# Ledger of designs, part 65: designed miniproteins, single chains, continued (2)

Each design is a single chain, and the fold is of that chain. pLDDT is the mean over its residues in the fold that is shown.

## One batch from the design tools (miniprotein)

Design m6387
Fold by ESMFold2-Fast:
Structure m6387 (fold): chain A 83 residues (1-83)
Amino acid sequence: DAERQQLEAEISRVDAEVRELGKEADKLGIKDSKLTNLLVAARLHLVAARWYLDQGNYDEARDAIEAARGTVEEARKLLEELK
């Protein structure tokens, strides 16, 4: 169960990062379709991660979390370019 708790914590951390990026973009008045699509994609990966976690598929959950992290990194870089 330690692995499940670790993956749940990782999902929560990535979700917080997605929320922070969205909030920063909103504060800056940045309206960009690519950025919006990246944030949506990150959230979809997190939904998939939670679903795999609930099924006990920890390897697939971890892969989905990694995909979400990669998408968050792309979103962060794009947001920096849009400033």
Scores: mean pLDDT 88

Design m6388
Fold by ESMFold2-Fast:
Structure m6388 (fold): chain A 53 residues (1-53)
Amino acid sequence: SQQRQQEVLEFLQANADRALTLQDIADALGISPKTVSHLLVSLQEKGLLAQLQ
C-alpha cells in the first residue's frame, strides 16, 4: 500500500507537466483506475500532492 503510494507519487512527479487521466496512471502502474483513485485520495489527505507544486 505505501509502496503503491510512492509509485503513484513518483509517476506524478515525472509527469507533472502533463494532464493524466486515472486510466493513464492505472495502465502505467498495472493497477485498476479505482485503486489509483483511492491512492490519490490518500496522497491528498497526507498533503503529498501539495508537494508537487
Scores: mean pLDDT 75

Design m6389
Fold by ESMFold2-Fast:
Structure m6389 (fold): chain A 91 residues (1-91)
Amino acid sequence: SAMEEEIRRLEREAALAAGLAAVARAAIDKGMSVDGVATHVRIAYAEYLGENLEWAEARALAAEIVANAQDVLARYTALADRHRAEAEALR
C-alpha cells in the first residue's frame, strides 16, 4: 500500500540520517579527512538507500561535515528521530 511504502521510505531516511550523524561524530572524535568522510558517506547511502553516490557529491557533503561537524551531528540526529517518529505514527 502507499502507506507501507511511505513507512519504508521514512525508515530508510531515518537510517541514513542516523548513519550520517555517526559519521559526523567520528569526524569530531578522530579528526577525519574530507576523503575519509566521503568514503563513509558513500557507504551509508549504499547501505540505507541502495544508492551509488557520485564521488563529487560525497566530497561536497563530506566537506560540510568536516567544516560544521557539531551542527551536522545535531541536525542529522534530530532528523533521524523525526523520521522515525513519523514512520511510527503511520503504523
Scores: mean pLDDT 87

Design m6390
Fold by ESMFold2-Fast:
Structure m6390 (fold): chain A 52 residues (1-52)
Amino acid sequence: LTPEEIEELRRLAAAGDEDGLVALVQKRFGIPPEDRERARELARLLAESVLG
């Protein structure tokens, strides 16, 4: 992840924007729309990593 992507993740996580986090993760890692649950899990882990 670039510094800009990390800052965007931090902003979305602080705002509680779960849909934004999922969309960013799907775009960044090429996760297909039908694999939304996997994207949500990865988004949660990344959000915890940048906030904790």
Scores: mean pLDDT 78

Design m6391
Fold by ESMFold2-Fast:
Structure m6391 (fold): chain A 65 residues (1-65)
Amino acid sequence: MAEEHFKKGKEALEEGRYEEAVEHYEKALQVDPNNAEAAANLGEAYRKLGDDELAARSYRLAEQL
């Protein structure tokens, strides 16, 4: 479920596993597309990876939710 994917994403982000965090947050948003926190955290994970364009898109999505 979206909640489980969100929790795994947050754990991966805290552990510095940014690519895994991206995958989990993407799955969380597939299940619950209105999860603004998942979209914002996805943006943070992308920024940590140096993907500023994807980070900006994810933050914009969070702001629209």
Scores: mean pLDDT 82

Design m6392
Fold by ESMFold2-Fast:
Structure m6392 (fold): chain A 67 residues (1-67)
Amino acid sequence: KEKEEFIKEISEKYGVYEDFLRYAYDVLGLSKEEIERIAKEIAAAPRGAPVTYLLSEVKRRLDTLPS
């Protein structure tokens, strides 16, 4: 399916684990565009805390949504 192809492509391109991308897509409900943006930011971020960085970005997104 397009979702799995997208996850594999982004994982290979940015070096982010597929499980993190799949979680962001399925559980957090992020769009493909948001997931790719987060993957780019993770790839550019300091080593050592990819999951913490992803969670920080998700929290930032949620804070901008209407209550």
Scores: mean pLDDT 67

Design m6393
Fold by ESMFold2-Fast:
Structure m6393 (fold): chain A 82 residues (1-82)
Amino acid sequence: SAEKEEAIARAEEIIEEAREIYEEAVKKNASPVDLAAMAVNLAALEFLRRLIEKEEDLEKIRQYMEDMEAILEQMREILERS
């Protein structure tokens, strides 16, 4: 479905952006605690992307996408406070 294809494309964008946020945090010499929190968030995003790839229920895909967007926002907040 177009919605699932768009969700997969957006999930890839989120993961790429999250990786860039992590690299910026490393360059800023963010604390080990903040870097660890970001690494956990990156792992969660990869897990959610795999769930979306296997899921056919559009309502569940929407929920996973909401979770991914929320994690990305958390990573941006960590970068801002670092």
Scores: mean pLDDT 91

Design m6395
Fold by ESMFold2-Fast:
Structure m6395 (fold): chain A 65 residues (1-65)
Amino acid sequence: GTLVRLTAVKDYTATSVGEMSLKKGEVLEAEILAEVDENHILVRLVATGEVAVVPKDAVRIEPVE
């Protein structure tokens, strides 16, 4: 997958077991595994290895080089 830095642009509360909650300003390094739909991505967090769905409108996605 693609290595990215995810920065939460707003607070988000997970609505299902497969989603993660985000706090505005939170920064996570992640690998994009798949695009679930037009507004959601499946990511693996680099630090923990956790796999979760995040809404694209809740995060800023920046490539890691």
Scores: mean pLDDT 80

Design m6396
Fold by ESMFold2-Fast:
Structure m6396 (fold): chain A 58 residues (1-58)
Amino acid sequence: MAKRIIETLKELAEMQLSPEVAARLREELDEIEKTISDPEELVKRAVELYRQYLAAER
């Protein structure tokens, strides 16, 4: 489940953000996926990160 949500966020980033910003978010999502073992915490942090990137793009 958590992996599907991360992949969905990556897809949304590619549609909503510039290619450079989407690539940066994708890299950060990959990093937290490697460091966070708990799927619920991973999803929460991934969604929060995605929202921060959306807010920055405005």
Scores: mean pLDDT 77

Design m6397
Fold by ESMFold2-Fast:
Structure m6397 (fold): chain A 87 residues (1-87)
Amino acid sequence: SVEELIAQLSSPDPEVRAQAALELGGHPEAVEPLIRALSDPDPRVRTAAAVALGAIGDPRAVEPLRRALSDPSPAVRLAAARALARI
């Protein structure tokens, strides 16, 4: 369920959090949890959140994704740029 995937964004395992973020890309109701996941300590989770936000296409993600263009991880910056091109 969507609620179970959102709960998995708080898992101690970053691989579980990243997978949950990717799977939430089909769920517009997950925009706010995914915006918070853009601030996750693990760049794999931040990359997954940016990809998912691009798939959802909600304009609420535009400003958070613009900030992610300055992320220290090149993978996160690329995912944010691709997401913004879809919104």
Scores: mean pLDDT 88

Design m6399
Fold by ESMFold2-Fast:
Structure m6399 (fold): chain A 80 residues (1-80)
Amino acid sequence: LKEKAKEIIEKIGKLLEFPQELIDKVLKALDTQDLVEFLKSFIEFLKEWLERNKDKLSKEKLEELEKLIEELEELRKELE
């Protein structure tokens, strides 16, 4: 499950054009924190970011980001 979380996070980071250094930092945080708590916080962050930046994303990027957030929520539910 941790490997799948890392894969989804990398996809989100690349989709949103985050610097690789930031992506690496987030992935390292995932390794050092409780996985459920990390995913909960990260999903909350992404949903808030999406609400503020919804109009700045192409329809394609918006749909892909929503799909990736849903995948993270499903993963979190599997761990609860």
Scores: mean pLDDT 79

Design m6400
Fold by ESMFold2-Fast:
Structure m6400 (fold): chain A 96 residues (1-96)
Amino acid sequence: MSVAEKALELLEEAYKKIVELANAHPGDKKYMEVLMLFGATLVHARAMYVSGTPAEDMLRTTIEQLRKLAEYAREVGDEESAKIVEELIKKLEELL
């Protein structure tokens, strides 16, 4: 499995956890907003993969976007999603 394929797998695993978290908090806008922003990050990572972006560039761009998302999640009080994103960042950095 390529580094880029492993990164997408890890992103999809984290996405499932954030979906479960949003579903556990129906009507709480902060969980849904963090989920939507994470979904956009995942779509962008997939687009970079399909367009042939080098794996290191894809990873570095995605990690930077995820760092901003984790910061935002903490600011709005979604500490649980922030933790999932921070754990994902560590796993992605191990692929560099």
Scores: mean pLDDT 89

Design m6401
Fold by ESMFold2-Fast:
Structure m6401 (fold): chain A 85 residues (1-85)
Amino acid sequence: SAHLREAVEYVRKAIEAAKKGDLEKAIEYAKQAIVAAILGDPNDPHIQRAVEYLQEGIEALKKGDIESAIKYLEEALRHLEEALA
């Protein structure tokens, strides 16, 4: 799915922004990843898990917990990649 590939790219951008300390950009990209993932297949269990992890990542970014945010974003990426397999 083009939407799922787009979601993967947004999560990768969110991780890179978080690693650079650009929390506003990381949140923006993570939100775009959620929209793309839902447009791909909202009923896929891997997509549902990816959205949950993206939401937890956004909350960690809002709190300035970069380490936890990156871990949540990496889990979201793993689930999106499993949905593409």
Scores: mean pLDDT 91

Design m6402
Fold by ESMFold2-Fast:
Structure m6402 (fold): chain A 56 residues (1-56)
Amino acid sequence: TKAIKLLEEGKYTEAILEVKRLINEGKFDEAKKVLDHAKELGYEETAKRIEELLNK
């Protein structure tokens, strides 16, 4: 997804904005995949922010 590509490029803020868009569109499964990918890459802070967005 676009958000995963942004994470791999180190564009964390842009990746978070894309995750917010996915959640607003009801694409929770895609948002969870981005969360899992952030955890796999070791981006703990970014992963926490995504998890907070999913728990709203």
Scores: mean pLDDT 80

Design m6403
Fold by ESMFold2-Fast:
Structure m6403 (fold): chain A 83 residues (1-83)
Amino acid sequence: DIEVEINLALGYIALAVGDPQTAIRALEPAAKAGSAEAYVLLGKAYLQMGRYEEAIKWAQKALEIDPDNEEAKRVLEEAQRKL
């Protein structure tokens, strides 16, 4: 899905430049399409914003699709340590 891949790339770039709010907006279409990668990136965006409960929610959604996703596990662990 080319549109999902573009939205993931935009989200990744926004996170890399320290703009988690722009990342969340870019990732919403990919998340609605059920992209596990979008869920991981949303978790990272909320983690950057200090919104730990939302970070946990998105990391858990990613793990429901791929239980072995190491980045999703890392987001979940980091967010849980802050609560």
Scores: mean pLDDT 86

Design m6404
Fold by ESMFold2-Fast:
Structure m6404 (fold): chain A 100 residues (1-100)
Amino acid sequence: EKRREEALRLIKEARRLLSKAADLVEDKEIITKIISAEFLLLVAEVYINEGDFELAAEELERAIELLREAKKEAEKVSEEAAKLLEEAIRKVEEAKRIAE
């Protein structure tokens, strides 16, 4: 009960941060990585709702990898976007710990 609710809350917070970060960048490579990570977060939400926490953790890890790449690229063009991506990464990492 609490495990599912907490993981979903963290994913929703991460998605809000990703939307804000995407609005701050014009770089198509960065935007594509953010959108791809967003898709993986949505897949993880489906797995969490079905009780498949192991598969959710795998999708969250893939999202973290993409967001770390996006953050590295964002640091060159927008410090604000990089900060939002860092916060989103922390939220996704916390959600993954709960899913594990």
Scores: mean pLDDT 88

Design m6405
Fold by ESMFold2-Fast:
Structure m6405 (fold): chain A 68 residues (1-68)
Amino acid sequence: SARDDLERIKEELSKDPRIEAELIGDDTLRIKSTLSVEKQIGLALRLIGDYPNLEVKIEGDEIIVRPK
C-alpha cells in the first residue's frame, strides 16, 4: 500500500544521519536533509523512479512524498 511504501522509505532514509524523514499525519512523508541541492534532486528523481504511484515534490529545502 502507499502507506507501507512511505514507512519503508522513512526507515531506509533514516539510516543516513544527514536525512530526517518524518511521517506527517497518515499519508505524507516529509524529508529534510543537509544534502546539497544536486543530491536532493537526485534523491527526488530516484524516489520518482522507484515509486511511480507516489507523488514526489521538492518544496523549498524539503522533499514531500504522498500518494497520488
Scores: mean pLDDT 84

Design m6406
Fold by ESMFold2-Fast:
Structure m6406 (fold): chain A 78 residues (1-78)
Amino acid sequence: SAAILAEAEATLATAQTLLALAQKGAPVPASVIAALEAQIAALEAKAASLDAATQAAVNAILAAAQALIAAVKAIVAA
């Protein structure tokens, strides 16, 4: 649905914001990262009931968000 796609895009935008903060040396709490990871998992579960094209689009956006979160974790751990 358009709503789930919009939620996935909002999740990606949040991941982009966290990466920008991490790159500036701003604190990114582990709880914020965990909450975003939980949101991605919830959206992946919701996407599983959608048509194949919408599911593929949502999963691609969420995969991009996961990659950005991995980059945030790498910066915070360094």
Scores: mean pLDDT 87

Design m6407
Fold by ESMFold2-Fast:
Structure m6407 (fold): chain A 100 residues (1-100)
Amino acid sequence: SKEEKIREIVRLAVATMLSAVAAKISDGEEARQAGLTAADNIRKMAEIAKEMGLEDYSKELEKVAEEIERNAQRGDVDGLVEAAKKSIEIANKAVEEIKK
């Protein structure tokens, strides 16, 4: 149902922000792994957006996941957190589109 898809996007968005916070308060490999977890959650949101016919939002989310992976590999935790915030903004727009 639409309600189930919205609920799953919201859960993944919360998980993404928790992973970004974990990266911010961690060091080295733990911060890197938290960033990769955030990217995986964003890709799952992208897949749901695609299933719902929101191809443009799916592509935007995939690009943000790539940005997070690059920032995690470079140890750029601030860039990772900024990218995670962008994914939440995109997720919110996708949810509003699904509600129509």
Scores: mean pLDDT 88

Design m6408
Fold by ESMFold2-Fast:
Structure m6408 (fold): chain A 94 residues (1-94)
Amino acid sequence: GFKAFLQGNYEEAIKELTPLAEKGDAIAQLYLGEAYFKLGNYEKAKEWYEKAIENGEGFIKARALEKLGEVYEKLGDEEKAKEYKEKAKELLEE
């Protein structure tokens, strides 16, 4: 899964990362969200970033919060985009 993601093969990355992400692997959930984001599926990206926030800590959680902010920008919700980006910054300052 991760190798496919790094090579830009997002469809293969989704296929390989989904079983790990469904088991609660926060890193797999983050990369699965990023793969969906790269393919323009912002609703699926949102779902997986939210799971990565729930199951992740530190950098993984902060990255997922920042990426969820980018999803809200793509969906046209500028207020939520700002909120999640501020939460990501606050977590990294702790």
Scores: mean pLDDT 84

Design m6409
Fold by ESMFold2-Fast:
Structure m6409 (fold): chain A 68 residues (1-68)
Amino acid sequence: NKKKAIEALGEALKAAGELDISKLTPEQRQRLGDLLGTAVRSLQAGDYEKAKEAAEEALKLAKELLAK
């Protein structure tokens, strides 16, 4: 569902926006960027299930990074 994919991406972007990117390792920044990029590209390609999955993984990672 496109709406659910957009909502999941919105939540992931909000959580990522709460991070101090300057305090992340290069590997953490790359992984977060790759997941968000995959979500955006999949959404644009019409692969809403992959977009939602990538966005949910990005949200999980962002929340884990915020808890540290």
Scores: mean pLDDT 81

Design m6410
Fold by ESMFold2-Fast:
Structure m6410 (fold): chain A 63 residues (1-63)
Amino acid sequence: SEEAPELVKERLEEVKERLPKVKTEEEKLELDIELGVLKIAAAVYKDEELLKEVEELEEELRK
């Protein structure tokens, strides 16, 4: 089914919205875990655009 890549995009948008609001180490770790899950899903579906976007958000979170 083609629904799974759309769910990855929806969850990615949620992370984007939350990223500028993160203030605690605990919140940062939770987002990092979510991004890791999304990165795996994007790689499984071979969605290079999603994978790149997830990796860029992961880098921003770690800075």
Scores: mean pLDDT 77

Design m6411
Fold by ESMFold2-Fast:
Structure m6411 (fold): chain A 71 residues (1-71)
Amino acid sequence: PVPPPSPERVEALREALERGIAALKSREEVERALEILRERLALARELGWEEEARLLEEAIARVEALLRELE
Protein backbone atom coordinates (compact mmCIF):
# COMPACT_ATOMS: atom_id res chain seq x y z
CA PRO A 1 0.00 0.00 0.00
CA VAL A 2 1.02 3.61 -0.53
CA PRO A 3 2.26 5.16 2.75
CA PRO A 4 0.14 7.96 4.26
CA PRO A 5 1.42 11.56 4.03
CA SER A 6 3.59 12.87 6.87
CA PRO A 7 1.98 14.86 9.74
CA GLU A 8 3.75 17.99 8.47
CA ARG A 9 2.23 17.50 5.01
CA VAL A 10 -1.25 16.92 6.49
CA GLU A 11 -0.91 20.15 8.51
CA ALA A 12 0.23 22.02 5.37
CA LEU A 13 -2.87 20.70 3.57
CA ARG A 14 -5.11 21.91 6.42
CA GLU A 15 -3.59 25.40 6.20
CA ALA A 16 -3.79 25.44 2.39
CA LEU A 17 -7.48 24.44 2.49
CA GLU A 18 -8.27 27.20 5.03
CA ARG A 19 -6.53 29.85 2.89
CA GLY A 20 -8.01 28.55 -0.37
CA ILE A 21 -11.58 28.49 0.92
CA ALA A 22 -11.25 31.99 2.41
CA ALA A 23 -10.07 33.31 -0.98
CA LEU A 24 -13.09 32.02 -2.98
CA LYS A 25 -15.27 34.91 -4.21
CA SER A 26 -17.28 33.74 -7.25
CA ARG A 27 -19.48 30.80 -8.21
CA GLU A 28 -16.99 29.77 -10.91
CA GLU A 29 -14.12 29.68 -8.39
CA VAL A 30 -16.25 27.66 -5.94
CA GLU A 31 -17.33 25.16 -8.64
CA ARG A 32 -13.70 24.68 -9.77
CA ALA A 33 -12.56 24.23 -6.17
CA LEU A 34 -15.25 21.55 -5.62
CA GLU A 35 -14.10 19.68 -8.74
CA ILE A 36 -10.48 19.63 -7.54
CA LEU A 37 -11.41 18.72 -3.94
CA ARG A 38 -13.65 15.83 -5.04
CA GLU A 39 -10.89 14.41 -7.26
CA ARG A 40 -8.40 14.60 -4.37
CA LEU A 41 -10.91 13.00 -1.96
CA ALA A 42 -11.46 10.06 -4.35
CA LEU A 43 -7.69 9.50 -4.54
CA ALA A 44 -7.23 9.80 -0.75
CA ARG A 45 -10.01 7.23 -0.19
CA GLU A 46 -8.47 4.80 -2.73
CA LEU A 47 -5.09 5.09 -0.98
CA GLY A 48 -6.58 4.76 2.51
CA TRP A 49 -5.29 8.19 3.59
CA GLU A 50 -7.94 8.56 6.30
CA GLU A 51 -6.69 11.84 7.83
CA GLU A 52 -6.34 13.61 4.46
CA ALA A 53 -9.77 12.26 3.43
CA ARG A 54 -11.35 13.76 6.58
CA LEU A 55 -9.82 17.18 5.85
CA LEU A 56 -11.03 17.04 2.24
CA GLU A 57 -14.56 15.97 3.30
CA GLU A 58 -14.73 18.94 5.70
CA ALA A 59 -13.42 21.30 3.01
CA ILE A 60 -15.97 20.01 0.47
CA ALA A 61 -18.83 20.55 2.96
CA ARG A 62 -17.67 24.14 3.59
CA VAL A 63 -17.30 24.91 -0.13
CA GLU A 64 -20.74 23.36 -0.88
CA ALA A 65 -22.25 25.61 1.82
CA LEU A 66 -20.54 28.62 0.21
CA LEU A 67 -21.93 27.63 -3.22
CA ARG A 68 -25.47 27.56 -1.76
CA GLU A 69 -24.93 31.09 -0.34
CA LEU A 70 -23.92 32.31 -3.82
CA GLU A 71 -27.20 31.04 -5.35
Scores: mean pLDDT 81

Design m6412
Fold by ESMFold2-Fast:
Structure m6412 (fold): chain A 73 residues (1-73)
Amino acid sequence: MKLTPLEAGILNALYKKGPMSAAELAKLLKKSQSTVSKTLNELEKKGLVSRDKKTGKYSITEKGKKLLEEYLG
């Protein structure tokens, strides 16, 4: 599975800073919230992030951590 730079940036932010919302990630990565939300939906479908239904925040999964490590070399 190949990561885009934005997907890797999202996974790295969640790994380093813990659970974040799409708005928090958009501000951190200097991207539009719509672009980040679309990418988060794709990452969740791939099992690389999980969303907390109560907080709306996303967390990196073990699968996401492994794939991020492969991307970073």
Scores: mean pLDDT 84

Design m6413
Fold by ESMFold2-Fast:
Order: C-alpha cells, then sequence, then structure tokens
Structure m6413 (fold): chain A 74 residues (1-74)
C-alpha cells in the first residue's frame, strides 16, 4: 500500500541516519570494523529509502556514507 511504502521509506531514512552516526562514533574510537558494519547497514537502508520514493534523502545519505567510507579506508 502507498501508506505502508511511505512509512517504510521514512523508517529507512531514520535508520540510515542512525547507522551513519554509529559508524562515525566507531570511527572516532578507531574501531574500523564496527564502523564498516554500520556503514553497510546505512547503504542498505538508503537503498530501501530510494525504492520507497525518498530519492533526494537517499542520495544525501549515500554521499555521506561514501565520505565516511573514504575515512575508514585511510
Amino acid sequence: SPEQLAAEADAAVEGARGSLEKAKTYLKQGNKRQASIHLIAAYLLASVARVGGRQDEADELLKEAREIGKEIDK
């Protein structure tokens, strides 16, 4: 249903933001393994958000995720 898809997309946006914050926290602690796990979760949730019609929010989240990924790879 459209209502269910919208709710799932909204939840996915918030979930992706939470995963990115956890990734940043673990990265600050030097825990690259945990940072990577939460970064993967953020990519998955951003993909769900995009499918649910939150393309602009998903693109912003994916851009932030790529920046965090570059920092992990250093």
Scores: mean pLDDT 88

Design m6414
Fold by ESMFold2-Fast:
Structure m6414 (fold): chain A 83 residues (1-83)
Amino acid sequence: MEEELQRIRELANEAVDAAEKGDYETAIKKLEELSKHPSPTVRRAAEAALKDLKETGKLSPSQIAALHLVVVGEEVELLYPLK
């Protein structure tokens, strides 16, 4: 559980860091791993970020925020599930 959450967090952070450094190949690879995650919320955020990066060559602030919110949302879901 915690290990899976840490993996999602690390992949999201690595993708954002790589994109900010201009290492788009690494950013794309990390986002593709996130897009294979079983959580629909994680997949949707990763797919949106991949599209943004492939079309514009950078991650928009809104996509970066969405990736961070997904990590926070997964943490909240695990600690405080809906009922």
Scores: mean pLDDT 72

Design m6416
Fold by ESMFold2-Fast:
Structure m6416 (fold): chain A 59 residues (1-59)
Amino acid sequence: GGGSPSSMPEVPLDYPPDVSPEQARQRTRLAEQLSRHVENRDFEGVRRQLEQLQRLGRE
């Protein structure tokens, strides 16, 4: 082995199909929007999106 750092993409693409198709779509949309905010460096947007995702999970 070596001590060289490896770079890899960090994107939430894997989502469990244990929810309704509508909810799955909403999650996908939210994740995509979150990714957009991250790319735009919109921490406020990221936080808001994360909160929405959390609410869905807590349900």
Scores: mean pLDDT 68

Design m6417
Fold by ESMFold2-Fast:
Order: C-alpha cells, then sequence, then structure tokens
Structure m6417 (fold): chain A 68 residues (1-68)
C-alpha cells in the first residue's frame, strides 16, 4: 500500500543517514523520523505498520551507536 511504501522509505532514509551520522546527529535524526511516523499514524490510523517502523528505527539507532 502507499502507506507501507512511505513507511519503508522513511526507515530506509533514516538508516542511510544514521550510518553517516555522529552520535549527536543520530539522536536528532531519530527524533525527526519518530515524529514523522507519529504524523503518519495520526493521518492513517495504521498502528501496527507505524509500530513496526518505530521498532526498526530504534533497532537502527542501537546498531549505529554500537558502530561508533
Amino acid sequence: SAVEEELERLVAEFEERAARSSAEELDQLTNEVLQKLAEIYKKTGDLEGVLRAMRRVLGVHSRALRAL
């Protein structure tokens, strides 16, 4: 669906940016993408899709921190 495509795009963009970020930038990027996911939830009501995307974002954040 268009919502699933948007969620995948946001997670993919975050993963790319997180890989080249500093620790300080990583927290800002994580907050930015989580805010965008919250806006998609308010617009679509797709709780399960948004929660899965949020879990993926937090996983990327944790992996990026370990790589630093």
Scores: mean pLDDT 84

Design m6418
Fold by ESMFold2-Fast:
Structure m6418 (fold): chain A 77 residues (1-77)
Amino acid sequence: MDKEVEEHMQKAVWYTLLAVSYLAAGDDKGAEEALKKAEEHIEKARKAGASDEKIEETKKKVDDILKQGQAVVDAMR
């Protein structure tokens, strides 16, 4: 189901961006909870029919967003 897979992938990215926002605000617990939600949506995408390849691509994008977001947060501190 392309729509359901896409929705969960988009939510995983959104929660990762939310986690970066929490890190920028100094809320490490909020960031951890948002990352947990991102992981839950990746798992839901898998159950909705996402391929292992697509799941791995999305996990790499999430990691890249976190890495870039942390660099921006560190530059602002």
Scores: mean pLDDT 81

Design m6419
Fold by ESMFold2-Fast:
Structure m6419 (fold): chain A 92 residues (1-92)
Amino acid sequence: EFFDLLYKGSVYLSKGEYDKAIEYFEKALEILPNADAYTMLGLAYLKKGEYDKAIEWFEKALELDPTNQFARRLLAEAYEKKGDLEKAEEAR
């Protein structure tokens, strides 16, 4: 169930159907808090241009797994897109 929800979310994300991707990742997270699921949820918000929400989810991913380089890189990108260049450099 959890992995099926992550898979469906990732399929919708790859199709550019970000709202459906978010729905499936949120359902996955209701079952199990997971750094990869938080990172994918953040990526979906980033792709939608909702940078503040993306930042929140990437920070949650890094709280669970501080070594997640993908989440760190995406956090920096989200700050860049928001125009917060100082925070973007700090996240790198």
Scores: mean pLDDT 83

Design m6420
Fold by ESMFold2-Fast:
Structure m6420 (fold): chain A 76 residues (1-76)
Amino acid sequence: GRKEAEEALREAREELEEKKKEVEKLKTSEDVTKAIGDVLREIGDALDHALRALRLAKEVGDEELVEEAERLLEEL
């Protein structure tokens, strides 16, 4: 149901925010060029969460949740 999609979206959003924040932190470091590869790989996991949230949101027919999931995917 909608609650399931909403929980998946929240989980994906938290993962995406954490990974995006880590990438931005490393951007100001000389080590960023070496460590960025590892961070980007971790972002792949967050992408999978966001895709699942989108699928669940579409399944429940909640256009608001679909739109939020799509925005998270673009934010990656």
Scores: mean pLDDT 71

Design m6421
Fold by ESMFold2-Fast:
Structure m6421 (fold): chain A 66 residues (1-66)
Amino acid sequence: MEYLVTLSGPVERQIGIVLRLIGDPNAEVKKLGENTYRVTLSGSREAQEAIVEALRSEPDVKVEEL
């Protein structure tokens, strides 16, 4: 599945989120703009759902399914 992820709020939190996504073997991250990323998820359904739930639980993060 592909998602559009838009980050706002403190820079340190934005960096932390991006680094976690880059470090995940089931996530491919492409920067589209200053605070906008395309995230392509692979692996098991449970692994993909866990990543999406983690992102949606973060403050100042917008997640849209593509």
Scores: mean pLDDT 83

Design m6422
Fold by ESMFold2-Fast:
Structure m6422 (fold): chain A 67 residues (1-67)
Amino acid sequence: MVKAFAEEAEKRGLSVRELAEELRRKAEELRKEAEAEPDPSKAAALYAAAGILEVEADLYEEAAEEL
């Protein structure tokens, strides 16, 4: 598991910690976009996507602590 996270980060030219930070930042961007979205269905989809990225960021952050 940890090795797979390291490989994905390397593929993107980032450390595992940097990738976790990027995913967390993208989740924040999606939440801000959701707040500005007038269509409640689109807003809900953006909030869901942000939640998924936040969970992924948490997993990469844990992997970075193991490395």
Scores: mean pLDDT 79

Design m6423
Fold by ESMFold2-Fast:
Structure m6423 (fold): chain A 61 residues (1-61)
Amino acid sequence: MEELSELFTKVAKLINEGKLDEAIELLKQHEDIPAAAITYALILRRLGKDEEAKEVIEKLK
């Protein structure tokens, strides 16, 4: 939670700049954090990778 604001600020900036690969890379490094894993899954679904998104959510529980 201490680093979450920084993480999501960086992710939002990358998404706005069209750097989805970098945004995904940052989120993957923090997928043990539920909020980051959920954001990562949402991006995967937007890219049409529903199965990958499901796997990310399954890791949460």
Scores: mean pLDDT 75

